# Designed miniproteins, single chains, continued (5): the designs that were tried, part 55

Each design is a single chain, and the fold is of that chain. pLDDT is the mean over its residues in the fold that is shown.

## One batch from the design tools (miniprotein)

Design m17887
Fold by ESMFold2-Fast:
Structure m17887 (fold): chain A 96 residues (1-96)
Amino acid sequence: AAPSLKEQVLERAKKLAPKFDKNKDGTLDLDEFIEFLRYEVEGKLSNKVGPNIVGALKALGAFDVKESDEITEDIRNNILRVMKLLGADENGVLKI
């Protein structure tokens, strides 16, 4: 069977971690994971949350996300919830 979307996101995050792991500790925090989503899902680093990020987050279990011209606290909280579903700790630190 094809890997789940969760497994695909984890594999991609692990492969690309060195680009976003600014402190080089082998983990992605919330801000580094947001940069990963903006780069990999929208195809570019931008300050907005587009339809591809919204679609990916909803598919991963974050149903209250909408497109936005900025990363709001509500969007950050939904991304944190997704990171916890991927195995992040309570502080939003995902081991890769």
Scores: mean pLDDT 70

Design m17888
Fold by ESMFold2-Fast:
Structure m17888 (fold): chain A 75 residues (1-75)
Amino acid sequence: SSLEEEANKVMEETGRKIREALEKGESNEKLIEIYEEAIKRLEELYQKTTDPAVKRYILTYIRLLKHEIEKIKKE
């Protein structure tokens, strides 16, 4: 679906931004901000759909990004 394609784009853009931030030696706070912005975008997509399959798809990405934030916070 279009929303799944938009969610994939959010994940691809987020991965690129994280790689660029790491290459530049940006802080853990900056990495967390990039992930939090991505989660916000995915939550907006989640609110736009009533399809349970699309909701599960987007929610999986939200959970993955939240897990990445928690890993950074534990370091």
Scores: mean pLDDT 89

Design m17889
Fold by ESMFold2-Fast:
Structure m17889 (fold): chain A 75 residues (1-75)
Amino acid sequence: MEKAFKELLEAIKDLTPEQASTLVGTGVRNPEGLSDAEIEALAKALGLSPGKVRRIVTLAQEVTAEQRKLMAEYA
């Protein structure tokens, strides 16, 4: 989890705050995954590569899933 979070921070470091917030928020809201069409639409709207968008969204999903799992275990 900590390593994935650090990789997420590195991946968004060169983005604008708006781009980073949009992508991370999308990943958190869609923990089960995103369609290729949605990833391509986001990439085009934000001026990023689809691969970069998918990577950031996937990392945000992984961080969110692990955090929820830990909270359920300790609740």
Scores: mean pLDDT 74

Design m17890
Fold by ESMFold2-Fast:
Order: sequence, then C-alpha cells, then structure tokens
Structure m17890 (fold): chain A 68 residues (1-68)
Amino acid sequence: SMASEIEKIKDEATREAVELARQGKNMKALELIKQTAKELKEMGASDLEVNKVYFELLSALMEASMAA
C-alpha cells in the first residue's frame, strides 16, 4: 500500500539522515531530506503526508546534530 511504502521510505531516510548528522554532514542530511520529500511527492503522496515526513525528518536531524 502507499502508506506502507511511505513508512518504509521514511524509516530508511531517518536512519541515513541521522547517520550523516552523527558524522557532522548536516548539509548532506538536509539534501537527503529534501530528496526524500521530492520522491514521496513523485510517487503520489499527498502534500499533508509529504509535509509530515519532512517535519519528522527535520526533527530527527536536529536531535542527532545536537547530540554530536
């Protein structure tokens, strides 16, 4: 389902963005988050779904970057 695919993409992007942030690569993490939002939009996710994932990824990045 679309919801299942969105969750999988979000989980993978969260893992990768957090790892990049732990390495101090915050700009690369931001580009990954932007690319993930674009991919969700291209696969037909609603603006609400895309915005929720984008916000969750930004929150995870901020937390990981503050811990580094």
Scores: mean pLDDT 85

Design m17891
Fold by ESMFold2-Fast:
Structure m17891 (fold): chain A 57 residues (1-57)
Amino acid sequence: NSAEALALGRELLALAEELADEPVEVRLARMNERVRAWFEEHGAEGVGAGPGVREVD
């Protein structure tokens, strides 16, 4: 859903701006955590194919 993707993009941009003074590795780690959380929240809703692995991840 485009609205969900837009919301995620907006959050990532805001996060990147808030962490502008931080090293890129810190910014990437925070953004990765946000993206992963977003997919866990929305992927399970069936808007896209989420991985169903329990042991690997």
Scores: mean pLDDT 66

Design m17892
Fold by ESMFold2-Fast:
Structure m17892 (fold): chain A 88 residues (1-88)
Amino acid sequence: SEADRLLEQMRRVLYEALDNRDLAAARERLAELVAASNLSEEQKEMLAAFGDVALDLIEKFKDDPEAAKKILDALFEGFRFLLEVQLS
């Protein structure tokens, strides 16, 4: 689905931010990806909020990037499930 593709693109942006620590560039890229999607405004708002939470997580786990990646993966799976329920 489009939501699945967008979530995978967001995950890649967040993984890049975890490696390069450029959270400002990641925030801008996430906003552009969400805005360009054909999802509803409510879904876009939820995805933007999710991106903010994910960036905050990366900032808090700066000393343990592997833990951050595992938690991000779990959050993406949980959020993907919520989006699929909303789209059903």
Scores: mean pLDDT 80

Design m17893
Fold by ESMFold2-Fast:
Structure m17893 (fold): chain A 97 residues (1-97)
Amino acid sequence: SLEEKIEELRRRFDQLLARYDELLAQAKKLQAQNPSEELKKAILEAEILVGIALIHLGVGKILESRGDLEGAVREYEKAIELLEEAIKILEEGLKKY
């Protein structure tokens, strides 16, 4: 059902957000110890993508509250895609550091 899909998407988003927070903390710690312009850019790009992902999450919640479950699914999927891209940018930045 759409309701079950929304619950799975919200759970997936929360898991990804926790992973992002861990990677961001690691990246900021390394940046503080030995500043890298490349890592600084990766952190900024990831933070921008997560900001946009949170906007899509917010829109999804509004659509869900209005009974537009199909619209909510699309917004939650977009939020997850952006959060996954942010994680990838941080992982690649950390690997190159």
Scores: mean pLDDT 92

Design m17894
Fold by ESMFold2-Fast:
Structure m17894 (fold): chain A 100 residues (1-100)
Amino acid sequence: SMEEIKKELKEEAKALIADFTATLLAEKNPERVKEIIEIFVLQFEKLAEKALKLLPKEEAEKLMREIKAEAVAALRATPSVSEEQLREFEKRLEEIVEKT
């Protein structure tokens, strides 16, 4: 069912965000923080592609917007992240959502 598919995608998203949050909080090196951000952006794009294949476009977009909000909140809570990095991250995720 569509509900089971949404549940599985939400569980995958929660795991990705949990890993992203834990990795960001553990990392002190600015260059490694950049790598963590790049890895997440790639994972987010892959999840968006998967959602589009499994869900109607409107449902996929809603799911990806929820995931974006949680990811942006996680990055905002990271003391080593600049306002410019946060803006670029949010912009990149929004572009992926718009392509969904």
Scores: mean pLDDT 84

Design m17895
Fold by ESMFold2-Fast:
Structure m17895 (fold): chain A 71 residues (1-71)
Amino acid sequence: MRVSQRELARAAGVSVATISRYRRGEATPSGRTVMRLAFALRRLGVPAEAVREYFPALSDRVLAALRTLMA
């Protein structure tokens, strides 16, 4: 992963533990949090095609929303 969990957590305004839970599929981010994550990934220079690498266990619906907001 090119961006660390700590960098993403800080940029999105969530805890590292919350990012870890999203990555494991143990929690589903709200629409507001999806927007914050998308803007954070975009600011950190993550391409939309790499978003699944950062959140391999999130649903395809959430990943599609992230990619759309990052475009």
Scores: mean pLDDT 80

Design m17896
Fold by ESMFold2-Fast:
Structure m17896 (fold): chain A 86 residues (1-86)
Amino acid sequence: SIIPYESELSLEDIRDMVAVSEVGDISINAAYNLLKKGKLTPRQLAMAISTAMGLGGGRATTEHFLDALGAVTKLSIEELREIGRE
């Protein structure tokens, strides 16, 4: 759901949320850029992290996080990697 509050989450905030994972910068950058564009909400980010951790058995990889972001945004892994390079 869209909340009536704009998120000021930084790259460091997102990195802290995945600190126990093997998640690389390309996927963290993708999540941050999606948040800036209004294409991802903080709630959807939290859901994506939870899903990625489930896929990785408690240790998410970059691929698990991209898969989870794709599920909540309906974007392909290829599109997410391009967004992560912006």
Scores: mean pLDDT 75

Design m17897
Fold by ESMFold2-Fast:
Order: sequence, then structure tokens, then C-alpha cells
Structure m17897 (fold): chain A 80 residues (1-80)
Amino acid sequence: MSPEELLEKAREAYEKGDFQTAADYLEKAYNIAKEQGNKELLSEVAGLAFEVAGRALEQGDPSAGKAFKVGIDAVMDLKK
């Protein structure tokens, strides 16, 4: 699965309120985008990850921490 496909799956899961699945796909998309140096995808991953983290936190979902970490890691790699 490409990082673009993983990001699409993360968006689908987020739309359904499945924050754990969204965070898992975002982590996978982040890892591949980072290895490829794809800054456009890293930016999209960061944005969606912070949205997932915020909504998960509002609902008490433990996946908020994972989503937030993915967002921070993606932002840090954007400066490389």
C-alpha cells in the first residue's frame, strides 16, 4: 500500500469515527513518506494527525497520543 493509499484509508477511518484505525494508517503513511522524502505527504499526514488527535482527545479515545506523536514527527521531518 502506497503512502497516498494509507492516507486515504486514514481519512476514511477518521470520517467513520475510528480514531485508532486512522492513527495506525497515519503512522504507516508517515514512515513511508519520511523514507521517500515526500514533504507534500508529510504535510498532509501532519494536518490529519493533529485533527485525529484533537477529536480523539475530546472523546477520551487513547489513540489521541499516537495521532499527536505522528503529527509532531511529521512536522519535525518537514524541516529536513
Scores: mean pLDDT 85

Design m17898
Fold by ESMFold2-Fast:
Parts: structure tokens; sequence; C-alpha cells
Structure m17898 (fold): chain A 91 residues (1-91)
């Protein structure tokens, strides 16, 4: 399920395996793209891309996180939007 893959993403991220973390957050999103976990999966996906210096992918993930937060009425969309702006300064 989406929650299980989200948990695996967190585990791999904690180990410094950002490529593995990205794969699992993407799987979590694929299983439930409009579910309550998807904004957090997109936010952390952006953070993983940022660690890999893939600024364009980080910006896309952050913007999708903010969009999902706004749509679902959960979280604070200013958080991923500020991170997207910071990533844009690295381009």
Amino acid sequence: DSLRYFGLGLQYRGQGDYQGSIRYFQQSIRLDPDGPISPSSYLLLGDDYLRLQDYQQAIQAYNLSAQRMQRLGIGDPSVPLQRAQQAQQRL
C-alpha cells in the first residue's frame, strides 16, 4: 500500500540512499496520487532531489506537494513553495 512505500522511502532516506528513497516515494504516489500521504511524499521527493542537486526535479516535486496540500486542505503549502524558490536560486 501507499503508506508502506512511504515508510520505505523514509528508511532509505535515513540511510543516505536518496535514489532508493526517491523510488519508494514515487511508488507511494503511484498507488494513491490524491491520498493524504501524497503531499508528504512529494515534499520529501523534492528534498531527496535537492540532496542530489537535481534542482529542476526538486522544484517540480515541491510544486506538486503544495498543489496537493491546497487541494486536500492539509499541511502548509508555503513550506514546499519556499523550498522550491530556494532550489530555483541554485539553477
Scores: mean pLDDT 90

Design m17899
Fold by ESMFold2-Fast:
Structure m17899 (fold): chain A 108 residues (1-108)
Amino acid sequence: SKEEFLKKVKEILNEMKDKLTSIAPELSSFIQKVQDQFIESLEYLLRNQPPQRAAVMFGARLIAAMTEIYLKFRQNLSKEQLEKAEEILENAQKKLMEVLKEWMRQQE
């Protein structure tokens, strides 16, 4: 269901925020803002687009959101902190794409 998909996306984003905030507490509000914008965008796509179109747009918007967080971190963190943040972002992106693929299989 769309509700179950959205719930899983939110759970992964919350885990990502918690891990990133442990590295850079000062960026917590920025991370939350980017995640809130991504979720609002996703809710719009799920209501207004067929599943295949929503999936393509989800991928593009996810890359944009992850890049925005990464660039902000690159400007504010040490190399060692940035490497840890990059791993967290890559793991979250992978999990989100797996959740998307599972949801798409259920639409077939």
Scores: mean pLDDT 86

Design m17900
Fold by ESMFold2-Fast:
Structure m17900 (fold): chain A 96 residues (1-96)
Amino acid sequence: AELTPEQKLQLIREAMKLFDQAYSYLVRDKDYEKAKQLFAKAVELLSKVDPEAAKEFEREFNAFIDKVKAGDWIGAIASALRGIGIFTDVELKVKK
């Protein structure tokens, strides 16, 4: 059976919470390994709703990490904004 819109929204909310935790570990603690672990779980949850969006989100998060490590904060902000856009698009698609 397909996931209901309510179930999809619950998975999106859980993924968003994990993303927020991953971002906190990355920016505040510079703990890239914990950030990646939490983000991998968020991608797994999002893939149950929209596997293509999950792939794009994973790509943007990896780009964000690379830009942060390189000191490219403008590029990092751009990648973070694209990641947020992906979540917003998935949520709007489910709320149709």
Scores: mean pLDDT 77

Design m17901
Fold by ESMFold2-Fast:
Structure m17901 (fold): chain A 66 residues (1-66)
Amino acid sequence: SDELLAEAEALVASYERMKAAGSIDQGWDEAAEKLYTELKRLVAERDVAGLQKLYARLRAEAAAKG
């Protein structure tokens, strides 16, 4: 939906502002960077279906961890 795309765009913009300010957490690992790079790509491509699949994957991972 347009709402999901707008929410994802806001998250990407927030991350970019943190990078510009040098405020990225030093504990930011490769998995987090890969996830955010994928999110940024999906937003740039306006791929709502891809965003839905990404969020479904994240929900499945959260469920598996308890």
Scores: mean pLDDT 74

Design m17902
Fold by ESMFold2-Fast:
Structure m17902 (fold): chain A 105 residues (1-105)
Amino acid sequence: VNIEEAKRRLREAIKQLGKVVTLLKQELGNENSEKFEKVEKHLLSAQELLDKGKLEEAANEIEKAYNILKPILLEKKKYLELTEILHNLGEAYLLLGKYEEAIEN
């Protein structure tokens, strides 16, 4: 089990979501500002949880941020950004699942 690889993937997902929020703020201005604030709060929470080694809880906060952004990205036809986020989140969950199995066995 590579805990550091799992942390790296979760950190990458946080960075990717942060870049997407920045992009959307540039394109939409003050539109959806409350949703972007909620996303940023979830990403900050995820980073704090990662720093504490709470990988599953961190992944859950990242997923909450993704779910807020998903309908906005679909409406704006940002399919590439959606695909990149989904890929990084999926990789993080796969690594998290392997980590939990290794602890139990």
Scores: mean pLDDT 76

Design m17903
Fold by ESMFold2-Fast:
Structure m17903 (fold): chain A 85 residues (1-85)
Amino acid sequence: SLEEESKQRALDFYEENKEELADELAALTPEEVVARQREFGEKYAGKEESELPEEELEEALRLGKLAAVMVGEEVKKKLAEEAAL
């Protein structure tokens, strides 16, 4: 199912990137990452990707990777909680 495929993709992304992003995961909460993504989206609403400075585009991609890893971490935690029952 789409839900199972989405969970598997989130877990795979988390496992591949968790070590590289470990310091950032310790420093930022999911809420802070979402807030930064929202602020970025509002600041550049209606702008094409090609209109963004390279540094801003890199930051947007970095925040996206952090958000994806945090989703995968949450999925892993829920699976561990279910296994403990």
Scores: mean pLDDT 76

Design m17904
Fold by ESMFold2-Fast:
Structure m17904 (fold): chain A 80 residues (1-80)
Amino acid sequence: MLEELLERSDRILREAGELEAIETDDDITRIARAALILAREGRVEEAEELLEEALKLGLISEEELEGLKEHIREVARKVE
């Protein structure tokens, strides 16, 4: 459900110290930012799962999902 996805995203943001993003960013931006944090930590599968749940709930389009997945893979590739 949307509330569970947002709670999961907010937890990731809190753990990363991104507290302001929880209060100021819209739902989609918070979810995308949480996924990028997971990708930077090498947790690519969890980041992709978070975005796939956003698609399932109608928050993002299939085109946006594919673009975000490519961005996540690129971010993870740059973490050496």
Scores: mean pLDDT 76

Design m17905
Fold by ESMFold2-Fast:
Structure m17905 (fold): chain A 75 residues (1-75)
Amino acid sequence: SRMEELKKKFDELYEQFKEALKKNDIDTGDKLIQEMGKLVDEMRALDPNSPLTLEAEARLTLLTMSLQSEKKKQK
């Protein structure tokens, strides 16, 4: 389904985000969060109550908070 395709793309970006975070690559992390946000917007447009949409939204929120915390640690 289209929802499953969007979730798969989201999960692929999440793997890239984890690699960027391991390398302290904040700029890449920011770009990935923006791309993941666009996928979540598409998933919400299809079905805002889908378990896949809710999982992606929750994950994006946590990743955004993690990135903001890392930015505060940089000089």
Scores: mean pLDDT 85

Design m17906
Fold by ESMFold2-Fast:
Structure m17906 (fold): chain A 77 residues (1-77)
Amino acid sequence: MHEEALKAIREAKEKAEKAGNKEKAKEIEAALEVAEELAKAGGDPALLAKLAALAKLATIEDEEERKKLREEALAKL
């Protein structure tokens, strides 16, 4: 559902802001704006889910955890 993906991206932005990663927070905010426009246009749920997965990856500092989530996200596409 579009709302779940948008919520995940918003949560990722908040995590980046709290961690002091202003550049990552801005990148995630840009992704959120794209996701919101995509949701308004009745866009592809798979693309929206991919954007949510990428936003989550941006907040992860552990390289192994990031690699695992990236592989899982790619496998679902």
Scores: mean pLDDT 68

Design m17907
Fold by ESMFold2-Fast:
Structure m17907 (fold): chain A 69 residues (1-69)
Amino acid sequence: QAAQDARIAALEAEADAFEKKSNEYEGKTVRLILDGGSEEEINEWLTKSKEYKQKADALRAEADALRAA
C-alpha cells in the first residue's frame, strides 16, 4: 500500500498543479474583463482555464479510484 499511497499523492500533486494553472487563467480572464480586453482574448483564457480544470478533475478521479480499490 505504500506504493499505492505514493501514486495517489503524485496524482493529487499533479492535479493541484493543473488546478493552480486553471485558477491563474481564470484570474487573467477577470483582469482582461476589467481592463476591457477583447472577447477573443477572454474566450481564449476561459478555454485554457477549463482545459486545466478538466485535467485536474481527471487526475483526482484516478486518485479516488485508487483509494476505493
Scores: mean pLDDT 83

Design m17908
Fold by ESMFold2-Fast:
Structure m17908 (fold): chain A 77 residues (1-77)
Amino acid sequence: SATDKAIEDGRAGGEVEKEGLETGDASKITAGTLLGIGAGLHARLNNDVEGGIKAGKEAEKVGGKRAGKAAIDSALG
């Protein structure tokens, strides 16, 4: 579903950001944030704002605070 995809993309963004934070790789922090934006936008375009919020919370749960915020902000518009 669009919700499941947004949650998976959000988690992936959070994981990429976490890896960037652990390794000091700013490019991965940026990539994780962009994946978070994509997850939130995908959810919003499918009229699933709640799914976008869930995607952001999953990103935050795996250690991607920026990806999580980006997903939630993008889902809300």
Scores: mean pLDDT 86

Design m17909
Fold by ESMFold2-Fast:
Structure m17909 (fold): chain A 73 residues (1-73)
Amino acid sequence: SRALELIAEALAIGHLALEGRLSEEEARERATRLAREVAELLGVAVEDLGDALAERLSDEEVEEVLRRARELV
């Protein structure tokens, strides 16, 4: 579930940046770090991360990620 935690953090960071609660610079740095960590956990290249998440996450895991992201904002 570490990957789900990191994905939820990335979504929360995106939300905070859209609300102006994080600078674009800070959001970019944090999102880049989280993307690398998730890619390493899944054993994929960062460029393939979106496809890997779509393939590997169940509907239940997607709901869990969205729930966790809401708690972080």
Scores: mean pLDDT 81

Design m17910
Fold by ESMFold2-Fast:
Structure m17910 (fold): chain A 75 residues (1-75)
Amino acid sequence: HQSLIEQLLKLTEEALSKLKNDDMKSAVEAMTKDFLERLPSLSPEQAQQRLLTFQENVELLLKEDKRLQEEEKKK
């Protein structure tokens, strides 16, 4: 799982660098922690599927964070 852990940490670092909202940052950190804690019990296939789900959830959080930033600019 070393390569998958590296991909997870890279995604987390990139997301945290782009996110402005503290709640969104906390959500990414919580998701990353849960994934890492469960990773040793997962098969390579299960770990890969969880990584894809993690990527999708991070993209949704980034989209929501950007929406919140754009709404603040309109006020």
Scores: mean pLDDT 78

Design m17911
Fold by ESMFold2-Fast:
Structure m17911 (fold): chain A 55 residues (1-55)
Amino acid sequence: SLDDQIAAYRERGRANIEAWFKAHPDLTDEQKALVREVSEGVVEIGISVLKKAAE
């Protein structure tokens, strides 16, 4: 279902961000916050595309 696809997409985005932070352990808290903000924005764009494709 669309809801399942959205949930899976959010989880994949979260896992990708965590993996990226593990690959970049020298980041400051400020840099990590920026990465999270940008990544969440990209995830929301992807969710909008999924919703548009379903409707």
Scores: mean pLDDT 83

Design m17912
Fold by ESMFold2-Fast:
Formats: C-alpha cells, structure tokens, sequence
Structure m17912 (fold): chain A 58 residues (1-58)
C-alpha cells in the first residue's frame, strides 16, 4: 500500500546515500536497473522497490 511504498522509498534513499558516500555508486545503479527490470516484467511498484532495495544490499 501507500505506507509500504513510502517506507521503501525512504529506506532506498537512506541506503543509496550511504552507498554513494562509501563510493558504491555501482551498487545504487545495479539496484535501479533491477527495479526497472522488475517493472518491465510486470511487477508492482512496491515489488519493484523491494527488488531494488535487496539488490542494493547485495
């Protein structure tokens, strides 16, 4: 739902900032690509955000 999407966006923003500060911009880009791929494959916005977040953590 909207609350879960907002929470995922906040977590992605926070993790993205930490990764960029650590010079891990490639991890951020990998997450973005994975999220976009999930959307193209028919995933919901919430599912695509989860895929992006988990990819950034890997």
Amino acid sequence: GDAEIAALVEEIRALGAELEAAGRTDAVRKGQRAGVRALLDGASVEEALRVALETMRA
Scores: mean pLDDT 86

Design m17913
Fold by ESMFold2-Fast:
Parts: C-alpha cells; structure tokens; sequence
Structure m17913 (fold): chain A 63 residues (1-63)
C-alpha cells in the first residue's frame, strides 16, 4: 500500500543514520581503490539500511 511504502521510505532514511546512498557511495570508493572486501561490507550496510534484500544478498555473495 502507498502508506506502507511511505512508512518504509521514512524508516529507511532514519535507520541509516547517514543516508543509505552515502554508504553505497563509500562502497564504490573502496571498490575503486581495489579494496573489494571493504566495498562489499559498506554495500551490505547500505542495502540493509535501504531494506533491499536483493542488494543485500548480492553484497553477501561478493564478500
């Protein structure tokens, strides 16, 4: 429902502390440095904060 979708978006923003986008950007920076393990950790945290199970599973496989 639209109300549940809005609630999920608001909760995702609050849960991140910093925005989920910031965590994903941090992951990209580590990947560019060749630190793929650290990049995967940040990607997983960003995916969890955003509530994205698919992205979370992909990040776990990359670890």
Amino acid sequence: SAAAERGARAAAGAAAGGAPEDLVQKASEYAKQGNHKEAARYALEGARAAGSRGAEEMARKAL
Scores: mean pLDDT 63

Design m17914
Fold by ESMFold2-Fast:
Structure m17914 (fold): chain A 70 residues (1-70)
Amino acid sequence: MKPLSDEEIIDQIKMLAYALGIPVPEKLSFEELVELIKEIAKKLGIKLEKLPESNEEIQELLDKIAEALS
């Protein structure tokens, strides 16, 4: 896995949400980022066994989503 800054993680989540037609709030707290990831995973049919609790765990989910889209 490649380490990303917090801003890069947010940008990747926003990009995925836009690509899937999911509305993105103007400002994102960590809780709102987690909710966006849940919506993205649900729309893609990806099973999430646990919710991320840190930016590292968000990065892990982004990698999993990217693999599912490839």
Scores: mean pLDDT 73

Design m17915
Fold by ESMFold2-Fast:
Structure m17915 (fold): chain A 81 residues (1-81)
Amino acid sequence: ELSEEEKEIAERINKVLKENGLEEIYPKSLEEITMGIVYLAANKLPGAKEIAEKLLKLKSIAEDSPVHIVVKAVLEKLENS
């Protein structure tokens, strides 16, 4: 199950999706939340950078984890746009 902090990130993703006429997601893992952030960034939806930054601040995420690597790559791409 997701922690309360992870659920808050999922809620922020769903708010952006709903505001842009897209269907909500129901992530069950950090990997699924990460895929949601990638989807927001790929579609240039507002708030993707803020949501990604919040995810990277979670204590449950190691700096060498696949989740951390993918989210950091998304942030670097958004900053260079």
Scores: mean pLDDT 79

Design m17916
Fold by ESMFold2-Fast:
Structure m17916 (fold): chain A 80 residues (1-80)
Amino acid sequence: MEEVEKAIFDIYREGARGLPAKEVLDRFIEALRKLGMEEIADRVRKLYEELVKSGKLTEEQAYDRAIEEGARLAVEEAKK
């Protein structure tokens, strides 16, 4: 649980420090895979791609939504 929450917070802090959105997203996906959450990692990637392709959100908004959803799913998975 603590490892998941720390990884998520570290990724958000790196993004807030001006890292490119794609790099922060890639790091988040890798962190999920290292925690054994491969399904959640794949869902985050797919959600980002779908949101960008929809044209309804900016790339920045799509990135934020994908990370927020992935973080929520990862925390829920860690609690079981």
Scores: mean pLDDT 72

Design m17917
Fold by ESMFold2-Fast:
Structure m17917 (fold): chain A 83 residues (1-83)
Amino acid sequence: LDKRIEQYRKEAEEFLKNKDNFGAANHYINVAVLLKQQKRYRDAIEELRRALELLETDKNAGDHIETIKEEIAKLEEELKKEE
């Protein structure tokens, strides 16, 4: 799993270098999914917040922005259950 997280982060950085914020955001979302599977909810929230910031730069990303906000809220609830 750590190798997949590292790979997605490297790919996200490459998309950022190419000014592809949408592509970078998708890779940060994939990192968050893997972190969530490991129950690393705080780390997953941080990666989703990075994706959200990138998506907010795109006028066509409204549906994706709402989906990410909902996912963050769900993870924050899971974090509260675990203290």
Scores: mean pLDDT 79

Design m17918
Fold by ESMFold2-Fast:
Structure m17918 (fold): chain A 60 residues (1-60)
Amino acid sequence: MPAMMGSRQTMFNSSYEQQREALIKKGDIDNLDDDSAKLGAQNVAKSVQLAKDLGIKVDF
C-alpha cells in the first residue's frame, strides 16, 4: 500500500486520541496532555512515550 504520505501523522494523531481516552477512563486526567492535536504531533508523540515511562516510575 503506497499510503506513506501523511500516514505517519495520521497514526500518531489516532494513537494520541486512544491514549487520551484510556487515561480518562483510568482517572489519570492530570497526566493528560490536553491539546488540540495535529500541530502538537511531535509533542503528542513525546507525551505518549513520557506518560508511559512516568506511569511506571510513579511507583519507583
Scores: mean pLDDT 51

Design m17919
Fold by ESMFold2-Fast:
Structure m17919 (fold): chain A 81 residues (1-81)
Amino acid sequence: MTPEELVERAKRTLEEAERAKAEYERLKANLTKENVPKLVAAALTVIGNGFEAELLLKEAEKLGNKEAVELAKKALEAAEI
């Protein structure tokens, strides 16, 4: 993976984590029985992006890519429920 690819992947993971967390919080604030499957799907997407962010952080640290490290840390923070 090139340094540029790592940064782009970290940016994508951050964007996906933020979007999924926003959806989770929106559904949680207006919780109905009908919305439970969507809430669960959003929560799983947040969790999945959290694992991706942790893997990207470890890779970025190994490569000394400071930009990717910062983006992966933000993605990991965004992936908290």
Scores: mean pLDDT 85

Design m17920
Fold by ESMFold2-Fast:
Structure m17920 (fold): chain A 75 residues (1-75)
Amino acid sequence: AAELAALVRRLGEALLAGDLEAATEAAVELAVLAHGPAAEEHREKIEAEVRGLLELPDEEIRAALDALEAQLAAA
């Protein structure tokens, strides 16, 4: 839980900064913690999803991060 929360914070900071590389790395690490090491094989898909998130307004990025945090708190 704490590890996932830290990665969600790092992902959020990178997304709000417009840093594709940092956001992709945080997202991959989050996916590995959630789904195991095989998530690294989906790096290109994760990067494409991160690129989509970077195109969103800050308010929508914050809403997506809030939803993810709520999901982690419920687990």
Scores: mean pLDDT 76

Design m17921
Fold by ESMFold2-Fast:
Structure m17921 (fold): chain A 89 residues (1-89)
Amino acid sequence: SIFQEVEKLIEEGNTLLQQGNLEEARLAFEVADGVTSLVVAVFGEYDEAAELFKRVGDGYKEIGLALEKQGKYLEAADAYKEAANAYKR
């Protein structure tokens, strides 16, 4: 299903994050968030989407923490904002 493809994107993002590739990790989570949001908007809300949004939020939060550790405070703040937005869904 399309949610299985989104889950693969989240897993890819987590792998990239563990490798320190923060920019590619962020892109993977942004695509996962966008696809999940589009599916919910077109087909209605699903319980599966809530869990995916939580996992995307977790990914953005970890990117924010990693950027903060690098002294990239503005980029970290933006990642934390994206995490907060994902968690609200």
Scores: mean pLDDT 85

Design m17922
Fold by ESMFold2-Fast:
Structure m17922 (fold): chain A 79 residues (1-79)
Amino acid sequence: MDYRKLGEEHREKGRKLREEGDYHGAVMHYVSAGDYYLQAGDYEEAVEMYLEASDAALEAGGEETAQYLRDQAERIREQ
């Protein structure tokens, strides 16, 4: 399974949805991208995606979701 390619596809979809103002959709695709980058061993890209998802969650009004995603990014960064 090409996890890096799946991460790249979801990253691009998340960016596009965020530009369209679909912040909820952007969160879902950025989280999927982060999960795929983790499976690929691309930890820096995974951290970036969870932080992008956190920012999109704040734009959607999801303070608790945003905090959860920042905490996940920090765990990856420190492990």
Scores: mean pLDDT 87

